# Designs tried in a protein design run: designed miniproteins, single chains, continued (4). Part 109

Each design is a single chain, and the fold is of that chain. pLDDT is the mean over its residues in the fold that is shown.

## One batch from the design tools (miniprotein)

Design m15776
Fold by ESMFold2-Fast:
Structure m15776 (fold): chain A 71 residues (1-71)
Amino acid sequence: MGRIVAARGRLAVVRFDEPHDLRVGDRVVASRDGETWPGVVALVLDPTTALVEFEEELPADAIGWEVRPAA
């Protein structure tokens, strides 16, 4: 499971507690309080960190939001 550690506009840096198997183009979803923000992996920075591009601009309080792979 990942969490947003930095965000700017539609881009967010997501850090995972364990190495992820995500690749560029994989779909992910950020979620908070029953709302969801779909995104795609734009860049794999390292085994525990990815840059994600969301379909909509993230709120300023998006840091700490959960990010999961979308099926």
Scores: mean pLDDT 80

Design m15777
Fold by ESMFold2-Fast:
Structure m15777 (fold): chain A 81 residues (1-81)
Amino acid sequence: SLQNILNDAVNEFSQLHSASPLEVRLLHELVSDVLYTFDDPTEALKFFTTALEDVASGKKKVSDLLADLGVEVLKRAVFKV
């Protein structure tokens, strides 16, 4: 499932980038939220993996990743009718 693919990516990312246990928990919660709030699962996968890659490449911090994912979830939840 896409959820399993993203959760596996979060686990690998977290080990490589020394994410805290709280950050790991929040990322797993955001996987579920992103997949629920996005209308297109492929768009959800692309958005989440691009956000992880921005941190992995050094463009962003883990805190920026959490903020970006949270804002997108909130934005999409408000406009979901």
Scores: mean pLDDT 81

Design m15778
Fold by ESMFold2-Fast:
Structure m15778 (fold): chain A 89 residues (1-89)
Amino acid sequence: MEFSDDDPLLLKVKEILSELTGKPVSSITKDSSLFHDLGIGSQTDSELEELVKRINETFGTNLTLDDLKNKVTTVEELVNLVLEKQKES
């Protein structure tokens, strides 16, 4: 399912990623890789743990570190995971 560039959930996820990475929101796209483009989780789990915490606090979800390690590569996949967790919760 394609998200529009102005989707509120996508925009909020981009804001969280911007705060964690120091990259401008405008430089973060739905196709951005968390590992390769944003550098999140490349060498330590601490950045992934902080991302999990921020998303759970923002969206009321119960994401785990394992969800991010095993199911998410891109910003779009992260947004899709948040949506699925909101539907299942």
Scores: mean pLDDT 76

Design m15779
Fold by ESMFold2-Fast:
Structure m15779 (fold): chain A 103 residues (1-103)
Amino acid sequence: NAALERLVEAAKAVRDQIDKLPLEKQINARIFIHYALKEMRKAADEGKVDEMLRIVEELADTLVTLYGIDPALAQALVDAFREAVEAGIDPKTLIDALEEAFR
C-alpha cells in the first residue's frame, strides 16, 4: 500500500535525524517516542483514529520544539499519517508500522 509505504518512509526520515543528535538528546527523544507510541497503541486498540492523529501531531511538535528535528520532516510524518488514515488503513496496521519504523 503506497500510503503505508510513505508513512514508513516519513517515520524513518525522522528516526535517521534523531540518530544524528547528540547522545543525550537521542536517548531522551527515543524515550519520548516510546511513550507516545504506547499511548497511540491504546488509541488504536479502541479504534480512536482522531486521538491517534492528535498524538502524532503532538509527537511531531515536540520533536521540533524540544529535539530540533527539521519541521519539514516532522510535518511530512503528520501528512503521511493523515494520508494513510484517509486511504482506509486500519489503526492497528498504522501503529504496527510506526513501532517498526522507530525501532
Scores: mean pLDDT 90

Design m15780
Fold by ESMFold2-Fast:
Structure m15780 (fold): chain A 75 residues (1-75)
Amino acid sequence: MSKEELEGEIEEAMIRMQIAVAERTWSRLSEEEKEETKKRLEELKRRVEELAREGRISEEVAEELIERAERVIEK
């Protein structure tokens, strides 16, 4: 595995974890925490798009992560 491939896998895992935490905790967040979480998820969506463009994650994984983040943001 190249350094670039390893870095992509680590970033994917971290992004996936952050989205999963947001999905799980959403109902328990204050309105202020929800706004902060939405901003963070928008940043994660852009990072996912960058990783897919660079070929560091698959388009299928990118689509999954973006859709999951958007579902939280749309609440």
Scores: mean pLDDT 80

Design m15781
Fold by ESMFold2-Fast:
Structure m15781 (fold): chain A 79 residues (1-79)
Amino acid sequence: SDSAREVGRKLGELARALGLEAKNADSTDERDVGVEEVHIASHLAATYSDEKGRVHPPEELQPLLEEIKELANKHLRSL
């Protein structure tokens, strides 16, 4: 769907900002979006987790994370 493609593009932007390779930015397959989400989540957990297991990403990524959250919520409401 178009909303899944938009989420994929923003996840690719976030992956690039984290120094990860963005392989799925142009994909139309919703499964590729899920793979990228898992990859980014694993990296954030490994790099930015506190002693309670909470993930605290860098402040400069907050605008991009909010955009992804809004797009993901829009996609979920469309299902």
Scores: mean pLDDT 62

Design m15782
Fold by ESMFold2-Fast:
Structure m15782 (fold): chain A 89 residues (1-89)
Amino acid sequence: MVTLSAATLEVVGSQTKATVTITVSESGWIRLTWKDGSGNTLLEVDVYMAGAQSRTLTFIFPEFQETVTFTAEDLETGDVSTSTATITP
């Protein structure tokens, strides 16, 4: 089982800082995908989570992103969690 917290976006100069917390109930490989508001993949990474834990991930993208969609997929079970963040005015 994988769960994403509410994601947040911040503008840092000319860059976009994206933060999300991932919680898993058991050990396994999780595929993390970040997409922009047009559905283009910004980043895809596989991470191993050892045991039940929560991990906060922060990524800095080189361009302004108004909307980013985060998806975490448990590669063993196929369970998917998705969180969309938009920059607050």
Scores: mean pLDDT 78

Design m15783
Fold by ESMFold2-Fast:
Structure m15783 (fold): chain A 90 residues (1-90)
Amino acid sequence: EEAERERQRAELEREIDTVYNEASKKLSELIKKGAPVEEIKKVRDEYNAKLDEIERRARELGLDSVAEKARFYKDVIDAFALIIETVKKL
């Protein structure tokens, strides 16, 4: 039971890292090519949805620390997108 839960924790944490790395790469590429705010928001929403799903799964397993990590990275992605949107409105 404990071993299975620890395996699930490791898998979810790895999934969070993968989602965050992909989001960071995609947002950086959008900035470099001067993509419109709508495209940036779409990417934000896509990766936030993935992190929401991981958070939900972590909570169902009682892995509160993993759920907190997913929420933290979701906040980071939101902040990144907001900064880009604000700069483009200048």
Scores: mean pLDDT 82

Design m15784
Fold by ESMFold2-Fast:
Structure m15784 (fold): chain A 74 residues (1-74)
Amino acid sequence: AAPAVPADRPFTPEERAALGEQMRKEKESIIKEYNLSEEQKKVLDETVERVAAAPNAQAALRVTSEGLKKLDEL
């Protein structure tokens, strides 16, 4: 798997910073590739911010799952 640490281990400050940067880059890539609506962009932006604030990988996965569900509803 891409994550190098156990899912339930707290992120280090470095891991959290890297995750935040990665999520912002992924957001821009997804928006460009899928030509998202304004509503979809808003949900994606909120999801990215929540993932960047997650305390560990398991929390990040839950937030991602919730965000994808909201995107699927739109």
Scores: mean pLDDT 74

Design m15785
Fold by ESMFold2-Fast:
Structure m15785 (fold): chain A 90 residues (1-90)
Amino acid sequence: MEKKREELLKYYQEQIEKYKNSDEETKKEARKREEELLKKIEELKKNAEAATAELRAKLAKMTEEEKIQLYKELIEALVPRGVEELEALK
């Protein structure tokens, strides 16, 4: 789960850099979002046990659309393996 947090943070940092040449208003909004994210990360680090419980609660509350999307990603990752097994049967 920590790895997903790093990927999400990196994604937001890349988005902020992409807006470096954008309008001043867009830059201000990006900076505010970055500050909010940093505050949330700091709180999550202080309450590691609470963060784990919260992540489990969020998984339980995931919408059907979110679950379907996760399932599709898993199938796409597993499809190459399935093809290899079928080829081995020939």
Scores: mean pLDDT 55

Design m15786
Fold by ESMFold2-Fast:
Structure m15786 (fold): chain A 78 residues (1-78)
Amino acid sequence: MERHQQMVDAALAAIREVKEKVPGVVSVVADLDGDRITVDITAKTEEDAKKAGEIAEKTLRERVPDGVEVVVRTSVAK
């Protein structure tokens, strides 16, 4: 399944880039459901959450095939 493999590779790349570039990230979870990739990011600060979200969305958009829905959700640990 070429499309599914591309989605998996995109999700793994996004997780990797976020973890490498934003040390303030607490967790990054990717979920694949059909043609949808959801990445949930929890960070220590609003600034880290915003930066992580921007990196994840950019990485996913560069790697996903056409018609894949990309959803990036960010939250701050309380």
Scores: mean pLDDT 83

Design m15787
Fold by ESMFold2-Fast:
Structure m15787 (fold): chain A 70 residues (1-70)
Amino acid sequence: DEELRELERLLEEALERFERDRAARVEALRQQTERDPSLRPQYEAEVARLDAELDAFRASVRSLLEALRA
């Protein structure tokens, strides 16, 4: 089914984009913290929040992919 494969591809691309965007944001925050070490607690809190968001998104994508393959 071409439509199902396209949906799987879009979900995989969305996950890859989310992971890439998270990595870029973490790197930007890391660079800010290197310039101003007083931002370290904010950096650590934001990284933890982004990690939780990524885990939730991964779980959602996994559930959707499993449903599409069933």
Scores: mean pLDDT 82

Design m15788
Fold by ESMFold2-Fast:
Structure m15788 (fold): chain A 64 residues (1-64)
Amino acid sequence: TLDQVQDSVRRIVDWTRKHHPGVTEEVQRLADQLLEQVKDASEDEADSLLNDFAARVRGLVERA
């Protein structure tokens, strides 16, 4: 499950680098914070954190 979260985060970061380079640094910062948080998180907490991350990335992309 942690590996799946890491894979999902990497795909989202790579996608933003290709399509929305202007928000990449902020997205990378959020990704780094998420990956630190999920180290000590339960599976339910990790899923919630990943969903929050995805929502924040969507907001950054829509504002750009």
Scores: mean pLDDT 80

Design m15789
Fold by ESMFold2-Fast:
Structure m15789 (fold): chain A 80 residues (1-80)
Amino acid sequence: MSAKELADEAFELMDELLEKTKDNPELQKALRNVVHGDIENFEEEAKKLLSLTPAELKPLVEEFIKVMKEVRKKVLENEK
């Protein structure tokens, strides 16, 4: 999968999660921190997101974290 396809998938998953979490500002903040936080804090922010996630959304959040991890990995691999 290309970096663009992974980024598009990550944004689609994020939009779906934001819609499903409109009434949970802490979970929405954790979602944004996974996307926009420093790379050194990614694993900590991802763990926090999962801990705040209700069971019904956990598979979707796990897929989002997986896609975001791959996006960040490709960004690092292309750094000169």
Scores: mean pLDDT 76

Design m15790
Fold by ESMFold2-Fast:
Structure m15790 (fold): chain A 68 residues (1-68)
Amino acid sequence: MLSLEEQIERVLENARAADDVRYVEALAQGIERERKEAEAEGNEETVAKLTKILEAVRKELARLRERE
């Protein structure tokens, strides 16, 4: 299984490779939806992981928006 750090890096690699604000926005929305589903299911470990991934993706999104 991938570590949390490896999962974050893979998601960030995909975001950087896409180099598309719309793609990264959609990715952030997808992760937020999954996080809410995990909260509803009481899966605290998954919520914590998705929260960290979402923070990293939102940071990348802000960086991409600065380039426009």
Scores: mean pLDDT 76

Design m15791
Fold by ESMFold2-Fast:
Structure m15791 (fold): chain A 70 residues (1-70)
Amino acid sequence: SVDDIRNMMDQYYQRVRDGDVDGAVTVVRQIGDSIGMPQDVTDRIVTMVRDGRHSDAVVVLNDRVNDYLT
């Protein structure tokens, strides 16, 4: 549901804020599976998160989530 995806996005922001990189990656993969995100896009976001490129990761992740929800 839309609420489930929003809750996962909130979890992602919390994990990033806490410095829990592995937890943030897990949530990205869960979001990707939930919205049918292509594996190459999920892997690219995961690489951005692991590299500390959180602003870049959020832009791509939000774009995909918003596309799915609209």
Scores: mean pLDDT 86

Design m15792
Fold by ESMFold2-Fast:
Structure m15792 (fold): chain A 90 residues (1-90)
Amino acid sequence: VKAKEASIIASENKEQTLSTLRQLLLKKGVSQRHTDSILRFLQRSLEIDKTSLRLVRESDRRALENFFRYGLVLDEEDARIVVDAILEVA
């Protein structure tokens, strides 16, 4: 029972984190189309959970910006906005 509840809570936290990140990206001026592309890429390439978010907080900010700039082909401003939003949600 306790292990099953922990698994359900972890799954809900992943979806809630992605939803919050979407709202923050839109609030910071990233377009709906780019926001959707960023979230799809993050969902496929980055494991969004409590542990992964903690590691993102501890990683080099410039390395994360470069990952989004070159991985998602974002400009410098959009990459910065994405990293800021992830750190705010974490």
Scores: mean pLDDT 65

Design m15793
Fold by ESMFold2-Fast:
Structure m15793 (fold): chain A 93 residues (1-93)
Amino acid sequence: SMEEIKASLERLAETARELAKELEKEGKLELAEKFYELADKLEAAKGGPLVELARIVAEALLLKAKEYAENEEKVKEIEEQVKKELAEVEALA
């Protein structure tokens, strides 16, 4: 379980860095910087509290949703779900 969580964090950090590089190539420098910062936070979150981990994951999902801005309905759906899940985790902590 804990090993699986750490592996998921590592994969998500790698995905964030890959997206950041792609965004850089397309001139979306502000989004690229945020994804690099997110990758660093995910790597540092190993062994941190669950609430902080959930918040970092929520931030990653929102940034990824913004990359698919052409699908506004899906972006809003993801944003709403992320907010609900984060609130539930914070309530349990």
Scores: mean pLDDT 67

Design m15794
Fold by ESMFold2-Fast:
Structure m15794 (fold): chain A 98 residues (1-98)
Amino acid sequence: TADDAEAEADKYRKRGDLYTAAQLYVYAAESALLAGDYERALELADRAIELLEEAGKENSPTYARALEIRARALLQLGQDEQAEKDFKKAEEIRKQFS
């Protein structure tokens, strides 16, 4: 569940394992998104993005995934312009790994 994944992510973050924590926040955000909790999905995706930026992983598949989940939550919340920007950035990152 999103709650279980968030709790696990918090443990890794406290240990300084920022990248592992970010991956778990991405999983939690996706779980919240699938459950229809769009505001929670946005918050969890924002946490993942922040940790990936701190870890220097802005050019990574995990960062692209976090942006996509945030964009999907933003669309459901009526924030179409920001969602489009996040989708474009995610696609640009993915092209660098293809």
Scores: mean pLDDT 86

Design m15795
Fold by ESMFold2-Fast:
Structure m15795 (fold): chain A 98 residues (1-98)
Amino acid sequence: MLEELEEVRKRLEESYKEQLKKIEELSKTNPELAELEKKFVEETYEMLLKSIELVEKAIETGKWEEVKKEIEKLQKEYFEKMKPLVEKILKLKEELEK
């Protein structure tokens, strides 16, 4: 479990780093889209780190069911909050592909 969380954290950091590089390149051609993409990537990274911290607490305390519910609530609220941002990103990407 802890080794799995460390792997998840490592993959998350690698993904975040790769996404930031793509956003830097995007900012040269479309700074508006780059800013929205950056906000999405940063918010996603922070939320996933919080989820990992909650799982670490479950491992330490044994309160797995409480932590699962907290993570599910956190993710649901996060996705609902981020949905309009993702829709704006997708719309701008469609405009750029024309």
Scores: mean pLDDT 81

Design m15796
Fold by ESMFold2-Fast:
Structure m15796 (fold): chain A 103 residues (1-103)
Amino acid sequence: MKAVEKLEELFEEILEIQVEHPNDDAAREKIEELVKEMKKIAKEAIKNGEISFEDLERVFRKYLERLLEIRQELQPSSEEELEAARAKIDEIAREAAEAIMKE
């Protein structure tokens, strides 16, 4: 679905900015702008039946998994911390998808 691809692209841009400019105020503002665009696209796509709640949850889960991988490369976590983080990915992805759908 085109909407899913666009959401994935926005998450990729967010990840790139986080990796390249982790302490840049301008980068943080750009991330906030991309998050607003992502929410708008997700809301419209769900209202129009272009994506399901499950599609949105899957996109968030993919983002969180990639974010965890990047964070591990930059700041290696203990195996216990990594296991705990992975266990929460599904719940966090679901909560994020629900938050967008609430409005």
Scores: mean pLDDT 74

Design m15797
Fold by ESMFold2-Fast:
Structure m15797 (fold): chain A 92 residues (1-92)
Amino acid sequence: MQELTPLDRFVQSLIEGNTEEFRKKFEKLSKGKGKISISELSKLTGIPKSTISRFDYDGDGYLDFDEFIDMILTLWLEGRFDDAEKLYKLFQ
């Protein structure tokens, strides 16, 4: 059995609904706004705005916590582990 990476364990926690700790970190990252702009997230992670915009489901130019988590899960499922890891590092 291949050893799970810290990213794989993080994704497992998200799937299991163990998100309270990460929600607290997201609130700090968003400076208490409960959402982060596509532009700010792109600058923090180096992920292209075009990639992040896929997850802006309400079209307001921001990702809330649920959209942010869906982005991590979707990128991990698509095998975009480098992008998923960049997002995971924001919670370290």
Scores: mean pLDDT 80

Design m15798
Fold by ESMFold2-Fast:
Structure m15798 (fold): chain A 55 residues (1-55)
Amino acid sequence: SEEELEEKLKKQLESQEYWRAFFSRVMEIAGGDDSVDALFAAMAKQLAEEKEKEA
């Protein structure tokens, strides 16, 4: 239904906002190092911090 489409769009926008904030934190943790290894390490650290926040 049209309602379902609107809900999917809103959920996608929320996901984009989440990823925008997440990426901003990852870049901060990486300290400007844009190497693949540094970015993946920063992403792992941010995910671990988010998991701890729920605990």
Scores: mean pLDDT 73

Design m15799
Fold by ESMFold2-Fast:
Structure m15799 (fold): chain A 85 residues (1-85)
Amino acid sequence: SMWDRFKQIFEQRVNELLAKTTNPGLRQELQISRDSLLDTIDTLERLGVSEEEFLKEVETYIRMEKVINPLMGEALEQSLEEVLK
């Protein structure tokens, strides 16, 4: 499903960032943000949210993350671009 593809791509992108990140605080923030978003995706799927509403929520989250966690925001945006191909 699109949900499974997005989760797989996103997790891979964040794990690649973690492999290249040496700062402990940044690593912790990336892990927390990854786990939080994966949990949110699972919750939205469980609640029966449509693919259209999911995409809208991810776009909103990308905008927020680009300000708070730029690396995470970029990983999310790249994951969304990849899943839509």
Scores: mean pLDDT 82

Design m15800
Fold by ESMFold2-Fast:
Structure m15800 (fold): chain A 114 residues (1-114)
Amino acid sequence: MEEVLKKLEELREELLKKLKEKGLDPNTPLESVMSKISEELKKPLLEIDMELGVLALRLAVRKVLGLEPTEADRERLTALMQQALELSKQIKTDEDVLALLSIVDRLLELAKEL
């Protein structure tokens, strides 16, 4: 996980740099750009978003119950991070950058719970 986490943090910095160069707000909500992202990215990003939401809910419920994250939870998060890194090679539009940044920020935030 540490190597993938470092690569994802580097990706976040590159995405922020691209947005800053264009004067775009990095806090733009994902739902505001979903209709404008590249067609090839819509399904993969929605799949990551859905799986990330399920994992986040699972970890939140476990935390309330005093339960530790499992190895399966860590492996799942690592797989989602790797998928986001692979999708970074396919970004073309400003809306693609904003959508991917939203996913990357949520992945990095969830990593703090592990």
Scores: mean pLDDT 84

Design m15801
Fold by ESMFold2-Fast:
Structure m15801 (fold): chain A 95 residues (1-95)
Amino acid sequence: MKKAAEELAAELKEKSRKTAEGALKHGEKLGLPAETALEYAEMGIGALATIYGKESTPEQAEAVREAAREMIKEAREEFEKYEKEKQKEAEEKAA
């Protein structure tokens, strides 16, 4: 039981990181604010949690929900750093 829940959580985390990275790159190509890119990442992580939580045992569903919550927190930290880097680049270009 626990191993299957851990495997689902690990796969969700891996795909969630790729989703957040994709949202950042997509947002950058469109010139979107980091906040908007974060919104897309959160939506993607939520969709993954729904897919991985479907037909799951209560333990698997709980592990997936916790993993999704952790990945949203990681995405927020990553987007905050990205925003600060973009602000610095904008200041350097404006100077």
Scores: mean pLDDT 74

Design m15802
Fold by ESMFold2-Fast:
Structure m15802 (fold): chain A 97 residues (1-97)
Amino acid sequence: SEKQKKFIELLEKALDAVSKMADDPNISLDERIELAVIEIALAVLLVTSKRYEPTKEDIEFALKLVKRALEIAKRANADPDIIKTLEEVQKELEKLL
């Protein structure tokens, strides 16, 4: 479906942004562990979404993960392109609900 394709696109963008944060020296060890968990969860959602139509719960969970990654990015004063990507993904995920 169009919704499934859009959700996959947004998950791929979120994964790319989160993976780029892994090398940020301003991110604490605890936040790096949290980002690693977020990355794994997003990757699982991505694999699942390629086979099955995303549920509202799947989209809400992705939104929660993206919001938390964005909070960490803003606190760390991360790359503006990463912050913009996460903000755009959040906005587009909210439109899917």
Scores: mean pLDDT 89

Design m15803
Fold by ESMFold2-Fast:
Parts: C-alpha cells; structure tokens; sequence
Structure m15803 (fold): chain A 69 residues (1-69)
C-alpha cells in the first residue's frame, strides 16, 4: 500500500516538476500529508514516500537540463 502511494505521488511530483518546478515540492508535500491522513501512514512510511517523491523531482530536473542542451 505505502509503495503504491509512493509511486503515485512520485509520478505526480515528476509531472508537476516538469510543468512548474517551483511548486512541485509544495504539491508533493501536500499530497503526502493528505495520503498520510487518509491511509494512516506511519512516520517511517511517510519518510519513504517523501524520499521517492524527492528522487522523482531530481529526475525531472535532470530531464529539463538535458532539454536545454
């Protein structure tokens, strides 16, 4: 369950980062908080979801950098 939620939030973070990098992490944080309340995620699960969202953000930033070159 937490893994599925993490993948969904990571994909949404990646899309948001490609469209508006400045707001992507804020959007990810809000979605993580909403999922934690809805599904009763532990602190450890929330941390893992956040780590995957951060990795997706970094991947999107690399993709944008490559597109500029």
Amino acid sequence: MAEEIAEKIAEETRRAALENPAKALSIASQKIAEAAKKYGLSKEQVKKVGELAGEAFEEAMRELEERRR
Scores: mean pLDDT 78

Design m15804
Fold by ESMFold2-Fast:
Structure m15804 (fold): chain A 75 residues (1-75)
Amino acid sequence: LQLQPNTVYLTSDPAKAELARSLGVPVIDVTKTDPSEWQSLIASHPVIVLLIRDESLRPLVEAAARSVGKKVVDL
């Protein structure tokens, strides 16, 4: 995985969020973020990479990204 500037990583794993932050990588822990804030946070970044393995959270986050016109990359 290549880490690119201006890419935000969305995760449901707090340990991965902390690791990404320690490496200076923009990351959003969706379990610690209010769902009402997802659209504004996603809209502020040009590239979004989805690293969510939680099947109940993934479609909600994808819907938020699509609602602000962002292309979601699912790995």
Scores: mean pLDDT 72

Design m15805
Fold by ESMFold2-Fast:
Structure m15805 (fold): chain A 68 residues (1-68)
Amino acid sequence: MLSTDEFDALMVRLINEAAALLAAGVPAEEAARWLRERVDAYMPQLSPEQQALARRVLATVERALAAA
């Protein structure tokens, strides 16, 4: 399982990479799919609390991208 610091660093990195894809002209739907696939790949390594937080962050980012 990831430590709290490793989990926080991972989420920040993935969100920043998704933002960079958007800045490069990648469609929001494609950037959101990329982010979901990356987060899903790490799910087995996360604690139940980290999994719940990751799902909440993912839903928030996907909602923000859909609204933009």
Scores: mean pLDDT 82

Design m15806
Fold by ESMFold2-Fast:
Structure m15806 (fold): chain A 78 residues (1-78)
Amino acid sequence: GTGEAVTLRREVRELEAGEVVSVTAPATPEESLYVATLLDENGEVAAVASAVSSEAVTLDLTAPRSGRYTVELRRQAV
């Protein structure tokens, strides 16, 4: 079934152009869709990465330019 997405992490980061933010999703007893999103100061998507996993997975987001960003990690059961 399609479950509703849950926000696991949300944090604000000051990043430089080309800087990589690594977001680690925890292991779960069931397979889940993880989506990591980098939002700029205007709330627009600057980068996105996703994976389907039941084990811990690391998602990397690269900042396209220097600025303040919001990093979000969401999980949805599949």
Scores: mean pLDDT 82

Design m15807
Fold by ESMFold2-Fast:
Structure m15807 (fold): chain A 95 residues (1-95)
Amino acid sequence: EFLELAKKFVELAYELAGGKERDLTPAERDLVRAMAKELGIDESVLRAVPLELLTYLLLSKALGWSVEDFKKGAIRILSRIFGVPEEEIEKRLKE
């Protein structure tokens, strides 16, 4: 459940970013590679995703946060970064 939801948030973040890869430091690229292996998603997709979301995913998994707590926080992060209402983020997660 957590992994499936994490993938949906990554896919949505990629769409909201318009698929545009970010300029990353070496340490940020290492994080992206680690997350790509963990989620089974291509590194190019993750390079377009905000680092705040990737860090939040890693932290949520490491601390064993509930799926509900993880979902609530991830929605807030995407809403703030992309200027999209939380209700719209929730709607798009179902599509």
Scores: mean pLDDT 79

Design m15808
Fold by ESMFold2-Fast:
Parts: sequence; structure tokens; C-alpha cells
Structure m15808 (fold): chain A 79 residues (1-79)
Amino acid sequence: TGEELAEAIREAYKEHPDATFSEVLDEAARRAGASPEVTGYAALKAAEYQGGELDMRKPVTDEIAEAAAEGAREASERL
């Protein structure tokens, strides 16, 4: 579910604070067993929530991790 992906994003970031957003999202999706559709939607919603300033290749920040988690939760309501 989107809530499982949200929690996995927070845990992956906590364990790997210097990882890129792409690396955190891939690890979280693997842990949560999230589908590509849910994972992709969560990433898009995270970018929208951050005003489009999401760079998946840069190290994730606390704000980006929380935005991605919120996006993952919203994904479960629409998918």
C-alpha cells in the first residue's frame, strides 16, 4: 500500500542519509513490494508537493523524504 511505501521511504532515508532520492525510492519500493505504478505516482506527487524542485540524482533531504512519503500515501487513494 501507499502507507507501506511511505514508511519504507522514511526508513531507507534514515539508514542511508547520503543516498540519492532515486536510490531511496528504489530501496523503499523493494521493501514495500510497491508496484511500478504506485512508485511512479508517489515520485510524481512528491515532485508536485515540492513545487517541482525534486532532483532524483541529488542526496535526499528531510523535506524531500517527507514529501515523498506524503505522495505515496496519496497514491494509495487514487490507485
Scores: mean pLDDT 71

Design m15809
Fold by ESMFold2-Fast:
Structure m15809 (fold): chain A 65 residues (1-65)
Amino acid sequence: MEELKKAVEETLENPEEGYKKLMKIMLERSSGDFKRMLEAIDVKASIEKIKKLAENLLKQYKERE
């Protein structure tokens, strides 16, 4: 529990490092096919997609007014 909490907090401050920590914890506690699915996730691509989503949300916020 504490490990997940720290990973989440670090994700807010350092998204790339925090996300890596969070995924590592998830992988360590997963088994079977779920672990294989997580290994297939491209961490770099996921972070980039999150950044794009954040940018789009900020754009929508600005365009609103």
Scores: mean pLDDT 59

Design m15810
Fold by ESMFold2-Fast:
Structure m15810 (fold): chain A 64 residues (1-64)
Amino acid sequence: VKLKVTFGESTDIVEAAKELSKVEGVSIVDVTKTSLLLEVSEDKVDEVKKLALELGAVSVEVLE
């Protein structure tokens, strides 16, 4: 499952990527100034969404 995680302007994207990559079944596909594109195991989507919000994510979008 692909997730697009968008962060606030003050969020350190590198630290956010590091924390999200600690979750088993998460791969970082792309990194921008304000967003991460992640490949996530289906059973980890809720865990990743929760962690992303804790890290300052303003939105998490599930991509088909």
Scores: mean pLDDT 80

